# Designs tried in a protein design run: designed miniproteins, single chains, continued (3). Part 86

Each design is a single chain, and the fold is of that chain. pLDDT is the mean over its residues in the fold that is shown.

## One batch from the design tools (miniprotein)

Design m11153
Fold by ESMFold2-Fast:
Structure m11153 (fold): chain A 67 residues (1-67)
Amino acid sequence: MEEKAKEAARRAQELARKLGFSDEAVTIAANVAYQLAKKGIPLDEAVEAGVRAARLVEKYGDKVFLA
């Protein structure tokens, strides 16, 4: 379970970096993917959600998604 969460965070981080996102957005991608995978969301869905959150941080800034 913990290993899957770490793998989700790693994949989301790598994908966000390949998309040219900022270090801040890359960190958000990893954190969101980790938390979702830890809660039992499938790895692929957790990674996709993490990258989507990172994209929104890039577009709207760091305060929009983690209230």
Scores: mean pLDDT 79

Design m11154
Fold by ESMFold2-Fast:
Structure m11154 (fold): chain A 70 residues (1-70)
Amino acid sequence: SKEREKFVKLVLEKIKDEKAKKLIEEVYKNTPKSASLSELADKIMEAMAKAGLTEYYPIVWDSLNEVEAE
């Protein structure tokens, strides 16, 4: 979906931490295309929590809101 691509691109543009970027890219690759935008965002945040990267949660939420604000 175009929305999922925009969301991931926005998150990656806002985060400069290479470890966080690689984690986001990995979650995106491993998430089925059938999963919704909110499901993808939730999986990214779950992966961030396990990796101790919860400081990036606000960026994920902000990017999600930007994509959903048509």
Scores: mean pLDDT 83

Design m11155
Fold by ESMFold2-Fast:
Structure m11155 (fold): chain A 73 residues (1-73)
Amino acid sequence: KKKEAEELLKKGKELFREGRYEEAIELYQKSIELDPENAEAWYNLGLAYMAQGKIDEANEYFLKALKIKLEKL
């Protein structure tokens, strides 16, 4: 549920700050499975891929985050 998704996102952000990008990605993906409309989770997934030099994948996730935000407008 949304609360579990938010906790996973928070833990993923902590791992990202530690430079543990692969582990952060796993938690962001789990967060998205529970709450696929959370634009922040998609955006942070993109940041983690960008940090690993995976620019094309990062851009896909950034576009997904943008689409979710625009749908809520």
Scores: mean pLDDT 86

Design m11156
Fold by ESMFold2-Fast:
Structure m11156 (fold): chain A 70 residues (1-70)
Amino acid sequence: SKVDEWTEILLTLPEEKLEELAEELKKAEEELKKLEEEGKLKLSEKDKEQYKALVEALERALEIRRKEKE
């Protein structure tokens, strides 16, 4: 699955970089939602699925890294 593929890639990065990426993705998501609400952008279902897969993979990678510290 794309989530598994992204998780493997993300696990090559240190936790600090994963946290930075998570913040950047949240800001990007809020900006994209505002643009879609304003009618300036129409995201395809495929684009939304790819974004969700990346976010899910990032959350999974962060959870794995945090468990390693416990």
Scores: mean pLDDT 77

Design m11157
Fold by ESMFold2-Fast:
Structure m11157 (fold): chain A 114 residues (1-114)
Amino acid sequence: SMQESLERLRRLVDEARREELEARRERIKEIAEEFGLSEEVVKLALEVLEAWEKGVSLEEIDKLEEELIKKIKEEIEDEEKRKKFEEKIEVAKRLGMPIVTITDEIVEEYLKAL
């Protein structure tokens, strides 16, 4: 029936959204491992991602993002890694997107456009 077809389409859309979210979560974990960041940073990054995906207010996302940025800056001891992270923050601010959504590819494309 048409109703069963609509239910199937909604499930496919929900599945695609879950797969994208899981891929973003995995990337956050990989970045945290690369930068030597704690499980607390991963947890905060996932909270920002979930808030953004759920359409939570920008004010609430900004508060979570400030806490995340502060914690990351406290944990990064390597100067070159800190500089790369600061570049990621700048790109995120200019695009109006949370840092957790900014890929290294986006940063590279942004820097080439300077």
Scores: mean pLDDT 73

Design m11158
Fold by ESMFold2-Fast:
Structure m11158 (fold): chain A 62 residues (1-62)
Amino acid sequence: GPSLQEILKLIGRILREIGEILELELELKKNPEDEELKEKLKEAEKRYEELLEEFRKLEEEE
């Protein structure tokens, strides 16, 4: 199964993407018609979902 180091690295990546999403959501609330912010938020949410899938795969092995 995955090492604690591998799990912690993945959690760190997930937390980073959560931080980016929250920052982008706050900026989008200030500028709700900013198409660039909407696109960046979409991309960050996609990366977050991909990381959650990787975490789910690790959980299935243990």
Scores: mean pLDDT 82

Design m11159
Fold by ESMFold2-Fast:
Structure m11159 (fold): chain A 56 residues (1-56)
Amino acid sequence: DAERTALLDRAAALAGEAVAAAKAGDYATAAALLAEAGRLLSEAQGAPVEVEPPAA
């Protein structure tokens, strides 16, 4: 799936930038980049949040 691959690639790039920022001591930028990467990973799953309530 080309669209999912693009989202995963972008998330991976942002996670890599976050690691680089953290190594440089810029934890605020690292946290922001990780939050965005997490958002893209959720979108790559096809649903932002999909929680099925227990049946019974």
Scores: mean pLDDT 75

Design m11160
Fold by ESMFold2-Fast:
Structure m11160 (fold): chain A 79 residues (1-79)
Amino acid sequence: MTPEQRAADAQSLLEGAKELYERAKKLVEENPDDPEARQEAIRLLTALAVLYSGALFLGDQETAEEIKKLYEEAKKLID
């Protein structure tokens, strides 16, 4: 894999992670007492964990750490 391709793939993973985080946050904030919204937020949290693993596989430690931070913030939201 070229350095350019790795950077592009890492950027795509980070953008995806940010989108998943925002969706999870919106679900919890708009539907705080809805068990179905909470379950959907948990599914998004699982998707964040997959993106974190993908960043680790690419060897992009900085992107992996940023995604991990989003994962931990999302986990706090669903509590």
Scores: mean pLDDT 81

Design m11161
Fold by ESMFold2-Fast:
Structure m11161 (fold): chain A 86 residues (1-86)
Amino acid sequence: VPFTPATAEEIRELAQKAIDAYKAGNKSEAARYDTALALLGVANIIAGDRSPELVEALRQAAEDFKAAGDTSSARLYERLAEEMER
């Protein structure tokens, strides 16, 4: 099955959509984007794509979610960044 690893830009775009949805009070939409981002992050890790740009994008997303008050999404993105750094 052909798999193309997500780019840092794609991860940033999904993170921004999740943050925007959360700030708008649409938790179900935010969760949908968080799930898509988590699946892409796991797929990149499995494929061995652990670029510093991807780690930075995930850490920035975690900080943005903390600033928005979404500590659960912030932890998810921190965990993905940690896994990519391994």
Scores: mean pLDDT 71

Design m11162
Fold by ESMFold2-Fast:
Structure m11162 (fold): chain A 64 residues (1-64)
Amino acid sequence: MLTLRPEVLDTPEPASEAEKAAALETLLARGVSEEFARTLVDAGYAFVSYDPATDTITLARGRA
């Protein structure tokens, strides 16, 4: 079962629309629902990594 791990990084750059689209596509390809993936990327989360041992996607966003 897929697990999501959100992180906050010191990089304050907001995601562009193209980066949001790429993140959505990546999350959907990993089995995240479109609704949930859209919520995450709209919140500023970008894809960082996937750990197959734990079925975990790590997401990160910049600080406000």
Scores: mean pLDDT 68

Design m11163
Fold by ESMFold2-Fast:
Structure m11163 (fold): chain A 63 residues (1-63)
Amino acid sequence: DYLDELYALAGEAIEKIKDPKKREEVLEKINEARLKLLQAKTEEEKKKIVEETKEWVEKVIKE
């Protein structure tokens, strides 16, 4: 479930990102992805939204 993947990603960001401002920015981006996912009409669009968000957030966590 794509929504479950976004929730898991948000949990990981809360746990691993120590900077409050950076954490808030990441959580806001995940929330934007959630809203886009709810509006998406095709599986291809939903997959792209989740994959792009996950890739960006994981890169931020690793830095």
Scores: mean pLDDT 81

Design m11164
Fold by ESMFold2-Fast:
Structure m11164 (fold): chain A 76 residues (1-76)
Amino acid sequence: LSPEERRRLAEQLLAGLPGLPEELREAVRALAEALAAGDLEAALEALERVARLEAERLGIPEEQVEEDLERYKAAL
């Protein structure tokens, strides 16, 4: 992702915060802030947290979470 693409993604994530469950709101905000700052290590950690929380909430199998995380990491 370019710096411009990271900022745009961060803005989209922040705009979506009011529609998220309270527990996801904090994790997604951390992801957005890390992306906007260009802190890819923090962004990956926040993304992993978001994926785990969402999977737990939706009952998604661990295997699917791992596949999604690998796709997202490749996009960063």
Scores: mean pLDDT 72

Design m11165
Fold by ESMFold2-Fast:
Structure m11165 (fold): chain A 62 residues (1-62)
Amino acid sequence: NIDELSEEEIKGLLYRGIGAALENQGKFDEAAEAYRISADYFEKAGNTEQAEEDRKLAEELA
């Protein structure tokens, strides 16, 4: 249930979506930055697994 997610988790999901949209536009540097922000929010939420995946995506594009 999305209503049970923390504000940090919701922001993590939003920035992941922004990263994917930027990647689809060929804006790889901006996409990498969005994925790093997403990872930071998941880390703050205690969701280390999702933070690690987003860091991997950011590193892959940079």
Scores: mean pLDDT 82

Design m11166
Fold by ESMFold2-Fast:
Order: sequence, then C-alpha cells, then structure tokens
Structure m11166 (fold): chain A 70 residues (1-70)
Amino acid sequence: QEQQLEDEILAAFAEIYLAIAKLDLKRGNVEGARESIAKAREIADQITNPELRAHLEAGIAEVEAEVKAA
C-alpha cells in the first residue's frame, strides 16, 4: 500500500529529526533543536494516518516542552 509505505518513511524521518533535536538540547544548541523540531512538524503534517500522526505530534510536543525549559 503506497500511502502506508509513505507514512512509515515520513514517520522515520520525523523521528530522526526529533532525535537530533534532543541531542542538540543536550549539547546546549537550542537553536539547532528548534530547527529540527520545525522539520519534524513539516514532515508530520504530511502523514495521512491519524494514529501515526498523533504519535509524532505527541513526541514533538515533548521536545518543544524541553526547549522551553532550556
């Protein structure tokens, strides 16, 4: 199924950007973390599966909360 495969690939890229954002925060690079979060959001917005999209939106919100605390 084309859409399922595309959603899975998009989710993987969004998760990679969230991992980069968390790493940047640990290194004190708050600006880099914000850029990676923005990329993850852009990718998550393209996901059509509502469960998968909601899961990524929750992950994005978690990292955004960490940025605000930094």
Scores: mean pLDDT 82

Design m11167
Fold by ESMFold2-Fast:
Structure m11167 (fold): chain A 55 residues (1-55)
Amino acid sequence: MRDEEVRRLREERERFLREAGKRMNESDLETAGTEIGTEAGERSRRLTREIEELG
């Protein structure tokens, strides 16, 4: 059960980072790039902690 949840969180993190990277490439704006980077960093860190807590 935990293994499946860990897999889901890892997949969610990978998808989120991939989407964030795509948005950064599509958005050539200084402010938007900064906000996307900060959001992706916080989300990635939270997901990593959740994966560690479940694994």
Scores: mean pLDDT 66

Design m11168
Fold by ESMFold2-Fast:
Structure m11168 (fold): chain A 87 residues (1-87)
Amino acid sequence: MREKAEEKKKKAEEYLKKALENKDDPEKVKEYLEKAVEYAKEAVELYLELGDIETAEKVKEEFVRKGLELGAEIKGEYEEAAAALAK
C-alpha cells in the first residue's frame, strides 16, 4: 500500500511538470494540473489509510495546495510560482 501511495505521488509530480512545460497551451495546463491534483489527493488518502499522517500532510501541502492554486489562478499573480516549480 505504501508503494501505491509513492507511485501516486510520483504521478502527481510528473503531471505538474508536464503542466509547467506546456504553458503555451492553457487548456492542456489545466488538464495536467487537474490530473496532478487528483493523483496527489489519492496519495494523501493512501498515506492516511497507512496511519502516516505526517507524510500525508506534507504531500497535501506540497502538491494539492499548489496544484489547486495554479489550476484555479494559473494566470497573473500565480505564474511566478509555476516558473519556480519548473526549476
Scores: mean pLDDT 67

Design m11169
Fold by ESMFold2-Fast:
Parts: sequence; structure tokens; C-alpha cells
Structure m11169 (fold): chain A 77 residues (1-77)
Amino acid sequence: ALEALRAGDYETAAALYEAELARAPSALKHAQLAAAYMKLGKYEEAREYAERGLALDPDNPAARMALQEVERALEEK
């Protein structure tokens, strides 16, 4: 999943992170999935995953940053 995200294959990264989250939820993986959806222009899905990440760990900096980026993108649209 992380390699796909780094390579710019955001659709593959999103699918792989969704599968990983189904087995082992984590705030970081939610933030990474949100980042992938933002790159795909799917801001509502990105917001949902960033919010889920914060629900797991409200103090996680990656999840907090992902939510801030998504909210800003939604306001700019």
C-alpha cells in the first residue's frame, strides 16, 4: 500500500489501505487513505477516512493534518 502511494498509484493505494484497515484499523493508515483520496479528487471520502482516523487516535498528528488538508480543499471548492 505505501509503495503504491509513493509511486503515485493512488487508486491501488486506496484499495490496499481499505483492505488493511478492514483487518487492522490504525489512525495512520486512515490518514494515508485520506491522502490517497485527496489525490484522486474524492474529498468527501477523504474527509470520512480522516475523521475515522481521529476517532481512533484524536492526538495522531497525521490524522489531524489529513483532516485539516481535506477541510481546506472542500472550502476551496
Scores: mean pLDDT 75

Design m11170
Fold by ESMFold2-Fast:
Structure m11170 (fold): chain A 60 residues (1-60)
Amino acid sequence: SRLEYEVLVLFAQGLTDEEIGERLGISPATVRRIKERLGVKSLADLTPEKVAEVRARAGL
């Protein structure tokens, strides 16, 4: 979804779960669950392939 892509982009910019939640109007726990569902627990998991996959799933 678009929300999943927005979480991924903000995480890539170095924002915390709290900062992402504030920006998107969702709880930090929801941000953590989205990151977990996407398989992105750390910046090392943020590969070009994962970014392309999430972007495609968002209809972008």
Scores: mean pLDDT 80

Design m11171
Fold by ESMFold2-Fast:
Structure m11171 (fold): chain A 56 residues (1-56)
Amino acid sequence: EYEIRVTAPTAEAAARAALASYRVLEENRDASFEERKRLMEEAARALGAEVELIPL
């Protein structure tokens, strides 16, 4: 269980980054928390956004 927090220049960019981040988490469910966080941050950065993964 995680909360994904996204910061982007527009709402559209934020939505795209959130979806991409969630997909990365789903596709890499067997990876470590640190690996999933890194992949998620890379995916968001490619879309011009920043993302935080918060464990619940």
Scores: mean pLDDT 78

Design m11172
Fold by ESMFold2-Fast:
Order: sequence, then structure tokens, then C-alpha cells
Structure m11172 (fold): chain A 77 residues (1-77)
Amino acid sequence: MDKVAEAAEKAAKEAGLPEDYRQAIVNAARQHGDDPDALVEAIAAVTAEFTKDKSPEEREKILLGTARVVKAALDAM
């Protein structure tokens, strides 16, 4: 049942994403692991919230890491 959440957690750790952001992504993957569209929307919302007050360099780093997480989660579906 947690393959999508496990894939998201692993990818987020490998990308070096912050722990609080990683927990939010993993929670989204646990809630929406059976709905690719809902998963992408939930991760996008979490990403927007966590990047709104970040520098351009930190935003780029988070966005690149998040792309890897989304790919890993969708591949696990």
C-alpha cells in the first residue's frame, strides 16, 4: 500500500529536500497514491507553500528535487 509513499520518501532524501517538506510530500503520496492527478496537484500545492519565501537558488533546488520525487512516485504507481 505504501509503494508510492516509499518511492517519494527515497527520492526526496536522495535529492536532499528539507525534512518538513519531505514529510509533507510523503503525506500527500500516502493520501493520493491511487490518483496520479490528485498526487501531482497535492505535491504542487506543498511545493508552492514551501518555496514562497525562499531565494531563487533555493527554489530552483527544491523544484529540481521535487521533479525527481514526482517521477519516482508516478513510476511506483
Scores: mean pLDDT 81

Design m11173
Fold by ESMFold2-Fast:
Formats: sequence, structure tokens, C-alpha cells
Structure m11173 (fold): chain A 70 residues (1-70)
Amino acid sequence: MIADMLRKEAERYRKEGDLEKAEKAEELAEYVENNPKPLSSEEHKKVTEAIEGTARRLAALGREAARELA
């Protein structure tokens, strides 16, 4: 499940001590769990790729926001 992948990412961030990113990954996992849509294999692959891209963009935005606040 896509949510399981996001929870795995959250666990990795927690092990690294990056609690903020872990929290964001958990929020995304919870959102996906509450709004599941039945997807074909092709759609599931596309959504997984989009979520990975979104996680990277959110990390970049977090870094920019921290820089603006500093």
C-alpha cells in the first residue's frame, strides 16, 4: 500500500532523528489511508511516483522556509 511506503519513510526519518520529516510522512500516510481509491497497477505506480516526488518537494520547501526564518 502507498500508506505503508510513507510509514516506512517516516520510520527511516525517525531513526535519523529527523522528527519533522517523520511527522510529515505520517500525515501523508494518514491522508492516503483515509482517502483510499481503488487503483489499477498502472495508476498505483503513477501515484507512488507522485507521492515520492511530493515528499522531495516538501523537504525542499521546508529547507527554504527554515532559511527565510533564520
Scores: mean pLDDT 67

Design m11174
Fold by ESMFold2-Fast:
Structure m11174 (fold): chain A 65 residues (1-65)
Amino acid sequence: MEEVRRLVEEATRAARAGDLGTAAAYAGKAMQKAKELGLSGEDVAREAERVGGLLVADLIRLQTA
């Protein structure tokens, strides 16, 4: 979980800076780690929402659709 949280924080920072490509890359890495840990994409999206990363949460949900 901690590694997923770190990747979500990085994605959120990139999104705030307007770097959507980097944000997407970190969101993808967070999803890959979540899968290894048995977490759902919704669990990762909720973590992004918790830290105020609403765009990152939407991006994660798009990748899990």
Scores: mean pLDDT 77

Design m11175
Fold by ESMFold2-Fast:
Structure m11175 (fold): chain A 78 residues (1-78)
Amino acid sequence: GFEEGVEKPLNEIEKLFKESLEKNSEELGKEALKKAEELKKLIEERMPESEEKEKILNKIDNLINKYKKEKEEKKKKE
């Protein structure tokens, strides 16, 4: 299904963000961001305008925002 086709790359992106934070790897973080942007573009191109499309795009944006927030929080931690 479409949800299954999106779930796999979303899980991979989330894993890369997590590994980037755990390993303090800027390269992994950049790779995850690129993959997230590519997935957004693919969904925007391939999905008709719908509430479901908006929800999926919001999930990707939330992953990006969560990564940025956690990265900033780790920088501010003692």
Scores: mean pLDDT 77

Design m11176
Fold by ESMFold2-Fast:
Structure m11176 (fold): chain A 94 residues (1-94)
Amino acid sequence: HMSEEEIWKEAEFTLYLIGGYIALKAGDYETAVKWFEKALEIDPESATAHTLLGEAYLKLGKYDEAIEHFRRALEIDPTNERARRVLEEAEKKK
């Protein structure tokens, strides 16, 4: 019933994830956090966005914040292998 608004929100969400991922791979972890936070403003229940935000926090040495987001990702999608792997990594560094 909200097809046009939903399409625009999905497009913005995808662009924020892509922008954040590019920043993350470039080593701009603070910019990556901002992009993924904007993605979560659109879809707070995105396991992918929580996983990527956690990875950005992990790269910043913010292990508690990283673990919180990885746990949230696994609560949303228990089958998310990426979230499980990076959670194990973050817990070892803490």
Scores: mean pLDDT 85

Design m11177
Fold by ESMFold2-Fast:
Structure m11177 (fold): chain A 72 residues (1-72)
Amino acid sequence: MSEKELEGEILASLGRMFAAIGDLLERRGAPKEEVLREYEKAIELFKKAASLGLEEAEEYIKEAEKRLEEAK
């Protein structure tokens, strides 16, 4: 595994954590602004992972964007 691949995987893992926080906040009835903020953080991290060549990150971006739109 190259350093670039490892960085991409770490960023995607962090993105998944923020998406999970967004899901948790939504289920707990947290303010919409807090839910959207966490999904936006996840999307930003996934975009960075995709730029490093992590193909799966494109699917993570689409799923997180869908979650963001559904939370609006």
Scores: mean pLDDT 84

Design m11178
Fold by ESMFold2-Fast:
Structure m11178 (fold): chain A 93 residues (1-93)
Amino acid sequence: EGIELFREAMDAARKGDTERAVELAEQAAKVLGDSQETANFITALALLAVGDYLEGNKELAANYFRAISAVERALGNTEAAEYWEKKAEELEK
């Protein structure tokens, strides 16, 4: 269940559907909690964001950062969530 929600969140982020990606990532993090699966998901999103940034797609990179922010917020990691949200905003400008 939680892993499927993360897969759907990644697909939504990849398609530029930021609202859907954030919603699904938050739900998945609430199901899986502070787990290895959640840590792996954050790492995967961060690597995808770096890849898209290097290819010049800053908007797509921002979508991945917003999904990471949603995961961190769901886990109660407010400072980490704010960090990723700020990085997304910086890329959108």
Scores: mean pLDDT 82

Design m11179
Fold by ESMFold2-Fast:
Structure m11179 (fold): chain A 59 residues (1-59)
Amino acid sequence: MTKEEVEKLLKEAALYAKKSSPELAGIIIEAAREARELVEKDPSNAERAKKLIEEAFKL
């Protein structure tokens, strides 16, 4: 998974968070932030970052 794909998911997560309850929005935003940090530190973490975002999205 590329950095561009992660950025696209992060943008979608932020939009989805704005449409959700405040509590759920906080969880989604936090997961997206952690995913970005993981990919920035090591691109091999992209798969884990994707999983974090997808799991938050499915809440």
Scores: mean pLDDT 70

Design m11180
Fold by ESMFold2-Fast:
Structure m11180 (fold): chain A 66 residues (1-66)
Amino acid sequence: AAEGLERALTRLYLEGRITPEQASAAFAAALPHLEAGDAEAAREALIAAGLTEEQAEEAVEAALAA
């Protein structure tokens, strides 16, 4: 879960689509929910950290695929 989430957030940050602070906050907020198997709570945490719904879904899918 962590490696997929980190990869997705790093890509968004490198593309200038989110700030480094948003990437760090999103990772910290979403990772516990992903480790607990709660993909919906992880998605909501990413949105709360400043990601769009599309970015949050992409990040959750990447986390679950890894």
Scores: mean pLDDT 82

Design m11181
Fold by ESMFold2-Fast:
Structure m11181 (fold): chain A 65 residues (1-65)
Amino acid sequence: MEERRKQIDKEVEEGVNLISVAVLAVSEGIERLETPEDYRRLADLAEKEGMTGAAEYARSLAEQL
């Protein structure tokens, strides 16, 4: 029960962070997120806007590419 609740909370946070990253990408005119550098740039922009969760999420995606 406790493990499933924590998993749902993580999925919700990831969804919110994904939307925040997508909004930032659109606002900056980024049509493609193809390279780790694109995600790192997006993370820096998210951090500057105070979106700490979105910034960390974008950095994690950059490391996985």
Scores: mean pLDDT 69

Design m11182
Fold by ESMFold2-Fast:
Parts: C-alpha cells; sequence; structure tokens
Structure m11182 (fold): chain A 92 residues (1-92)
C-alpha cells in the first residue's frame, strides 16, 4: 500500500521539478520518501529505509537551491553526500 503511494508521489515530484514547480515538487518528494522509508522499516529493512532517506535529502536539497532557498538546500545536499560516503566506506 504505502510503497505504491510513495512511488506515485516520487514520480509526481520529478514531473513538477521539470515544470519548474519546485515548492510542490519538494512537498511530493518529502511525502513519497517518508512513506517509502516507513514501508521499508515495517519490513525490517532499515538499510533500504536509510538509502531512501539519503537520496530524498539530496534531491530535496537540489530543489531548494533551484527554488532560491540556497542555504537550506546546500546543507541538505552536504548531509546526503556525507551519509552516502559513510555507507560506501562500510561496504569497502
Amino acid sequence: MKLEEAERLLKEAERLEKEGRYEEAIRKLEEGARLAAEAARAQGDDRAAEAVEIEARYRIGELYIKAGETEKGKKLVEEAKEEHRRGYERIK
């Protein structure tokens, strides 16, 4: 249930971004990522939930930059990149 809804919201966010509707794209991406992470955790897959949250933070950060919220966006992008690097290092 939640996973199908999450997928729809994430695709909607991508379309809204391409149309320059960044505020709406951010809202859809936040909701979609939250539902996807909750679905993963409900299945006991914390790793998949973390991956979804990291990817969403990166994309939301980019959208904030495009919307003119440069400081907020840069912080989110930086946080996502650091978390992604830590995950990669653990896999070695």
Scores: mean pLDDT 78

Design m11183
Fold by ESMFold2-Fast:
Structure m11183 (fold): chain A 80 residues (1-80)
Amino acid sequence: SDRGLLILALRRGIETLDKAKTDQEAKSALQSLLHFAKWLADQGSEEAAKVAERIQQMLDDNSSIEEAKAALEAELAELE
């Protein structure tokens, strides 16, 4: 299901952010997750569209690793 794929992607994104040592690694992880969320939104997932909007905002705001991880954890909690 689209929701299941989004949950899995968010879990992987959070794990990647936990292991990120630099802002560049975190930004790359967010960009990859954004690409996937946009693709899933194009398939009709409103939940993925919301996640994509949140990730784009974090990238635009140059959010820290800690801020980005907290935001993804909050999105994941809403889906679970």
Scores: mean pLDDT 86

Design m11184
Fold by ESMFold2-Fast:
Structure m11184 (fold): chain A 56 residues (1-56)
Amino acid sequence: MSEILKKSVELTVKALLERGFRDSAVTGLQLSIRRAKKAGDPEVAAYLEELLKEIE
């Protein structure tokens, strides 16, 4: 599920990184991960955690 959500987050992170807003991308990913875990979406949370590890 939530493939559209995964793509949307990935696109947002890419756009922020291209503009040099790495800290904003990291913060956004952290918030998205917490929301996914709270909503009971461990698959989405795991995917986003992998993206976060790449950009730190």
Scores: mean pLDDT 77

Design m11185
Fold by ESMFold2-Fast:
Structure m11185 (fold): chain A 58 residues (1-58)
Amino acid sequence: SRSEEAERAARVVFRHYLDRGLSVEEAKERTYETLLKHGFSEEDAKRAVEKAAKELAP
């Protein structure tokens, strides 16, 4: 589903920003913006970002 696609994309993008040394909050914001640019809905993007942060944040 589109929601599952957003979740996979969010994990990759969020991890990328953390690896670049961004804070959790900055990484969340940049990941959200990236998902919106790729055509995901605001709802799917927000849910995906929060899920990625819960799983991957230090």
Scores: mean pLDDT 86

Design m11186
Fold by ESMFold2-Fast:
Structure m11186 (fold): chain A 91 residues (1-91)
Amino acid sequence: MSPREELLRIAEEIEELAKKSKNPTVQKLLRHLAEEVREMAEVLSDEDAETLARIFRKILEEIKKAKDPFDQEVLATLGLIAAAVLRRAAS
């Protein structure tokens, strides 16, 4: 699977996680994160996309393990910060 295809799959999994969440704040943050990951999949080089995919796969697994909505909110926010930093570094 290409790094771009992996980022798109990660975005899809984040969207599914958002749909399963009962917390409106977590839903909004996860949807925003999925959208950001999807946008980055279109603009990043293969090398940057591969790096981002590894980072976001780890973040996604941690969000799935988090039982507290506050922990999910923190992890989703850290994901958004990581996306912004990596997009800036790639420019």
Scores: mean pLDDT 81

Design m11187
Fold by ESMFold2-Fast:
Structure m11187 (fold): chain A 130 residues (1-130)
Amino acid sequence: SKEEEAEKYFEKGVEYYRNGKYEEAIEYYEKALELEPNDWLAWYNLGNVYYKLGKYEEAKKYYEKALELNPNDWRAWYNLGNVYYKLGKLEKAREYYEKALELNPNNEEAKKNLEKIEAELEEKRRREEE
């Protein structure tokens, strides 16, 4: 079926990603999404591949698409925070980390990154005073 074919493409994308074959991972995730465009996990994984390639604008686009389909995925909010951090947009990074923690308050990694961003913003304010 179309669903079974999409699942096979998705699984190949995951396998290529695990093996560091990022261009092949993109190809197979795109094939899966051509068959199942509402698969938020495939959009999320595509975002992860682009993030690994340092293509943060593309990663942002795909994470946003995943969240449009599944706004309760705290991992996508967290990774969007990481993207904005890489783009130097600390206030937006903070906002997205806060959203990730709202959905999953027990995630120590998101909490740690939020505390780091808040400390960096506070240090920046202090340095601007003198």
Scores: mean pLDDT 89

Design m11188
Fold by ESMFold2-Fast:
Structure m11188 (fold): chain A 70 residues (1-70)
Amino acid sequence: MEEAKELLKKAIEALEAGDSDRARLYATLAYHLTKNKEAQELIKEAIRALENGDSKKAIELLKKALEILE
């Protein structure tokens, strides 16, 4: 469970640095490692936001997923 939280933090940091490809990789890994269904749904929505070019929405959704896991 700590690994998923660490990956979400790295995904948020990557997006804040403008690296959407790296953020998508970390978010996808966090999605597969977490067993929390609510966090999985938020991460899935964040990945979709990244695919649509909406980095601001992706950051908000990843932060919400991190709060659920904390």
Scores: mean pLDDT 84

Design m11189
Fold by ESMFold2-Fast:
Structure m11189 (fold): chain A 94 residues (1-94)
Amino acid sequence: KKNLIKAVAAYLRGDYDTAIKYAEEALKEDPNNVKAHLVLGRAYLKKGDYETAIEYYEKALKLDPNNKTAWKHLAEAYRKLGDFEKAEEYEKKA
């Protein structure tokens, strides 16, 4: 909880490395923390690591298949990779 709050705060400041550090600590406390997976996905997306971002969004969706935020972010990552058909498919699930 405290580590997750620090991860979100770091992400909002554009400090993606610190966001990753605190989100990973949050996952050590709770490996099923959906929001921590989303922060990791967003931070990697902002760093241009689209493949790693997709992996974290897919882990979030495995834990919570109805998470609209995860579907939207997954669609964004696929758009960044140029896969517009997958992006549109995932946007419809959001």
Scores: mean pLDDT 86

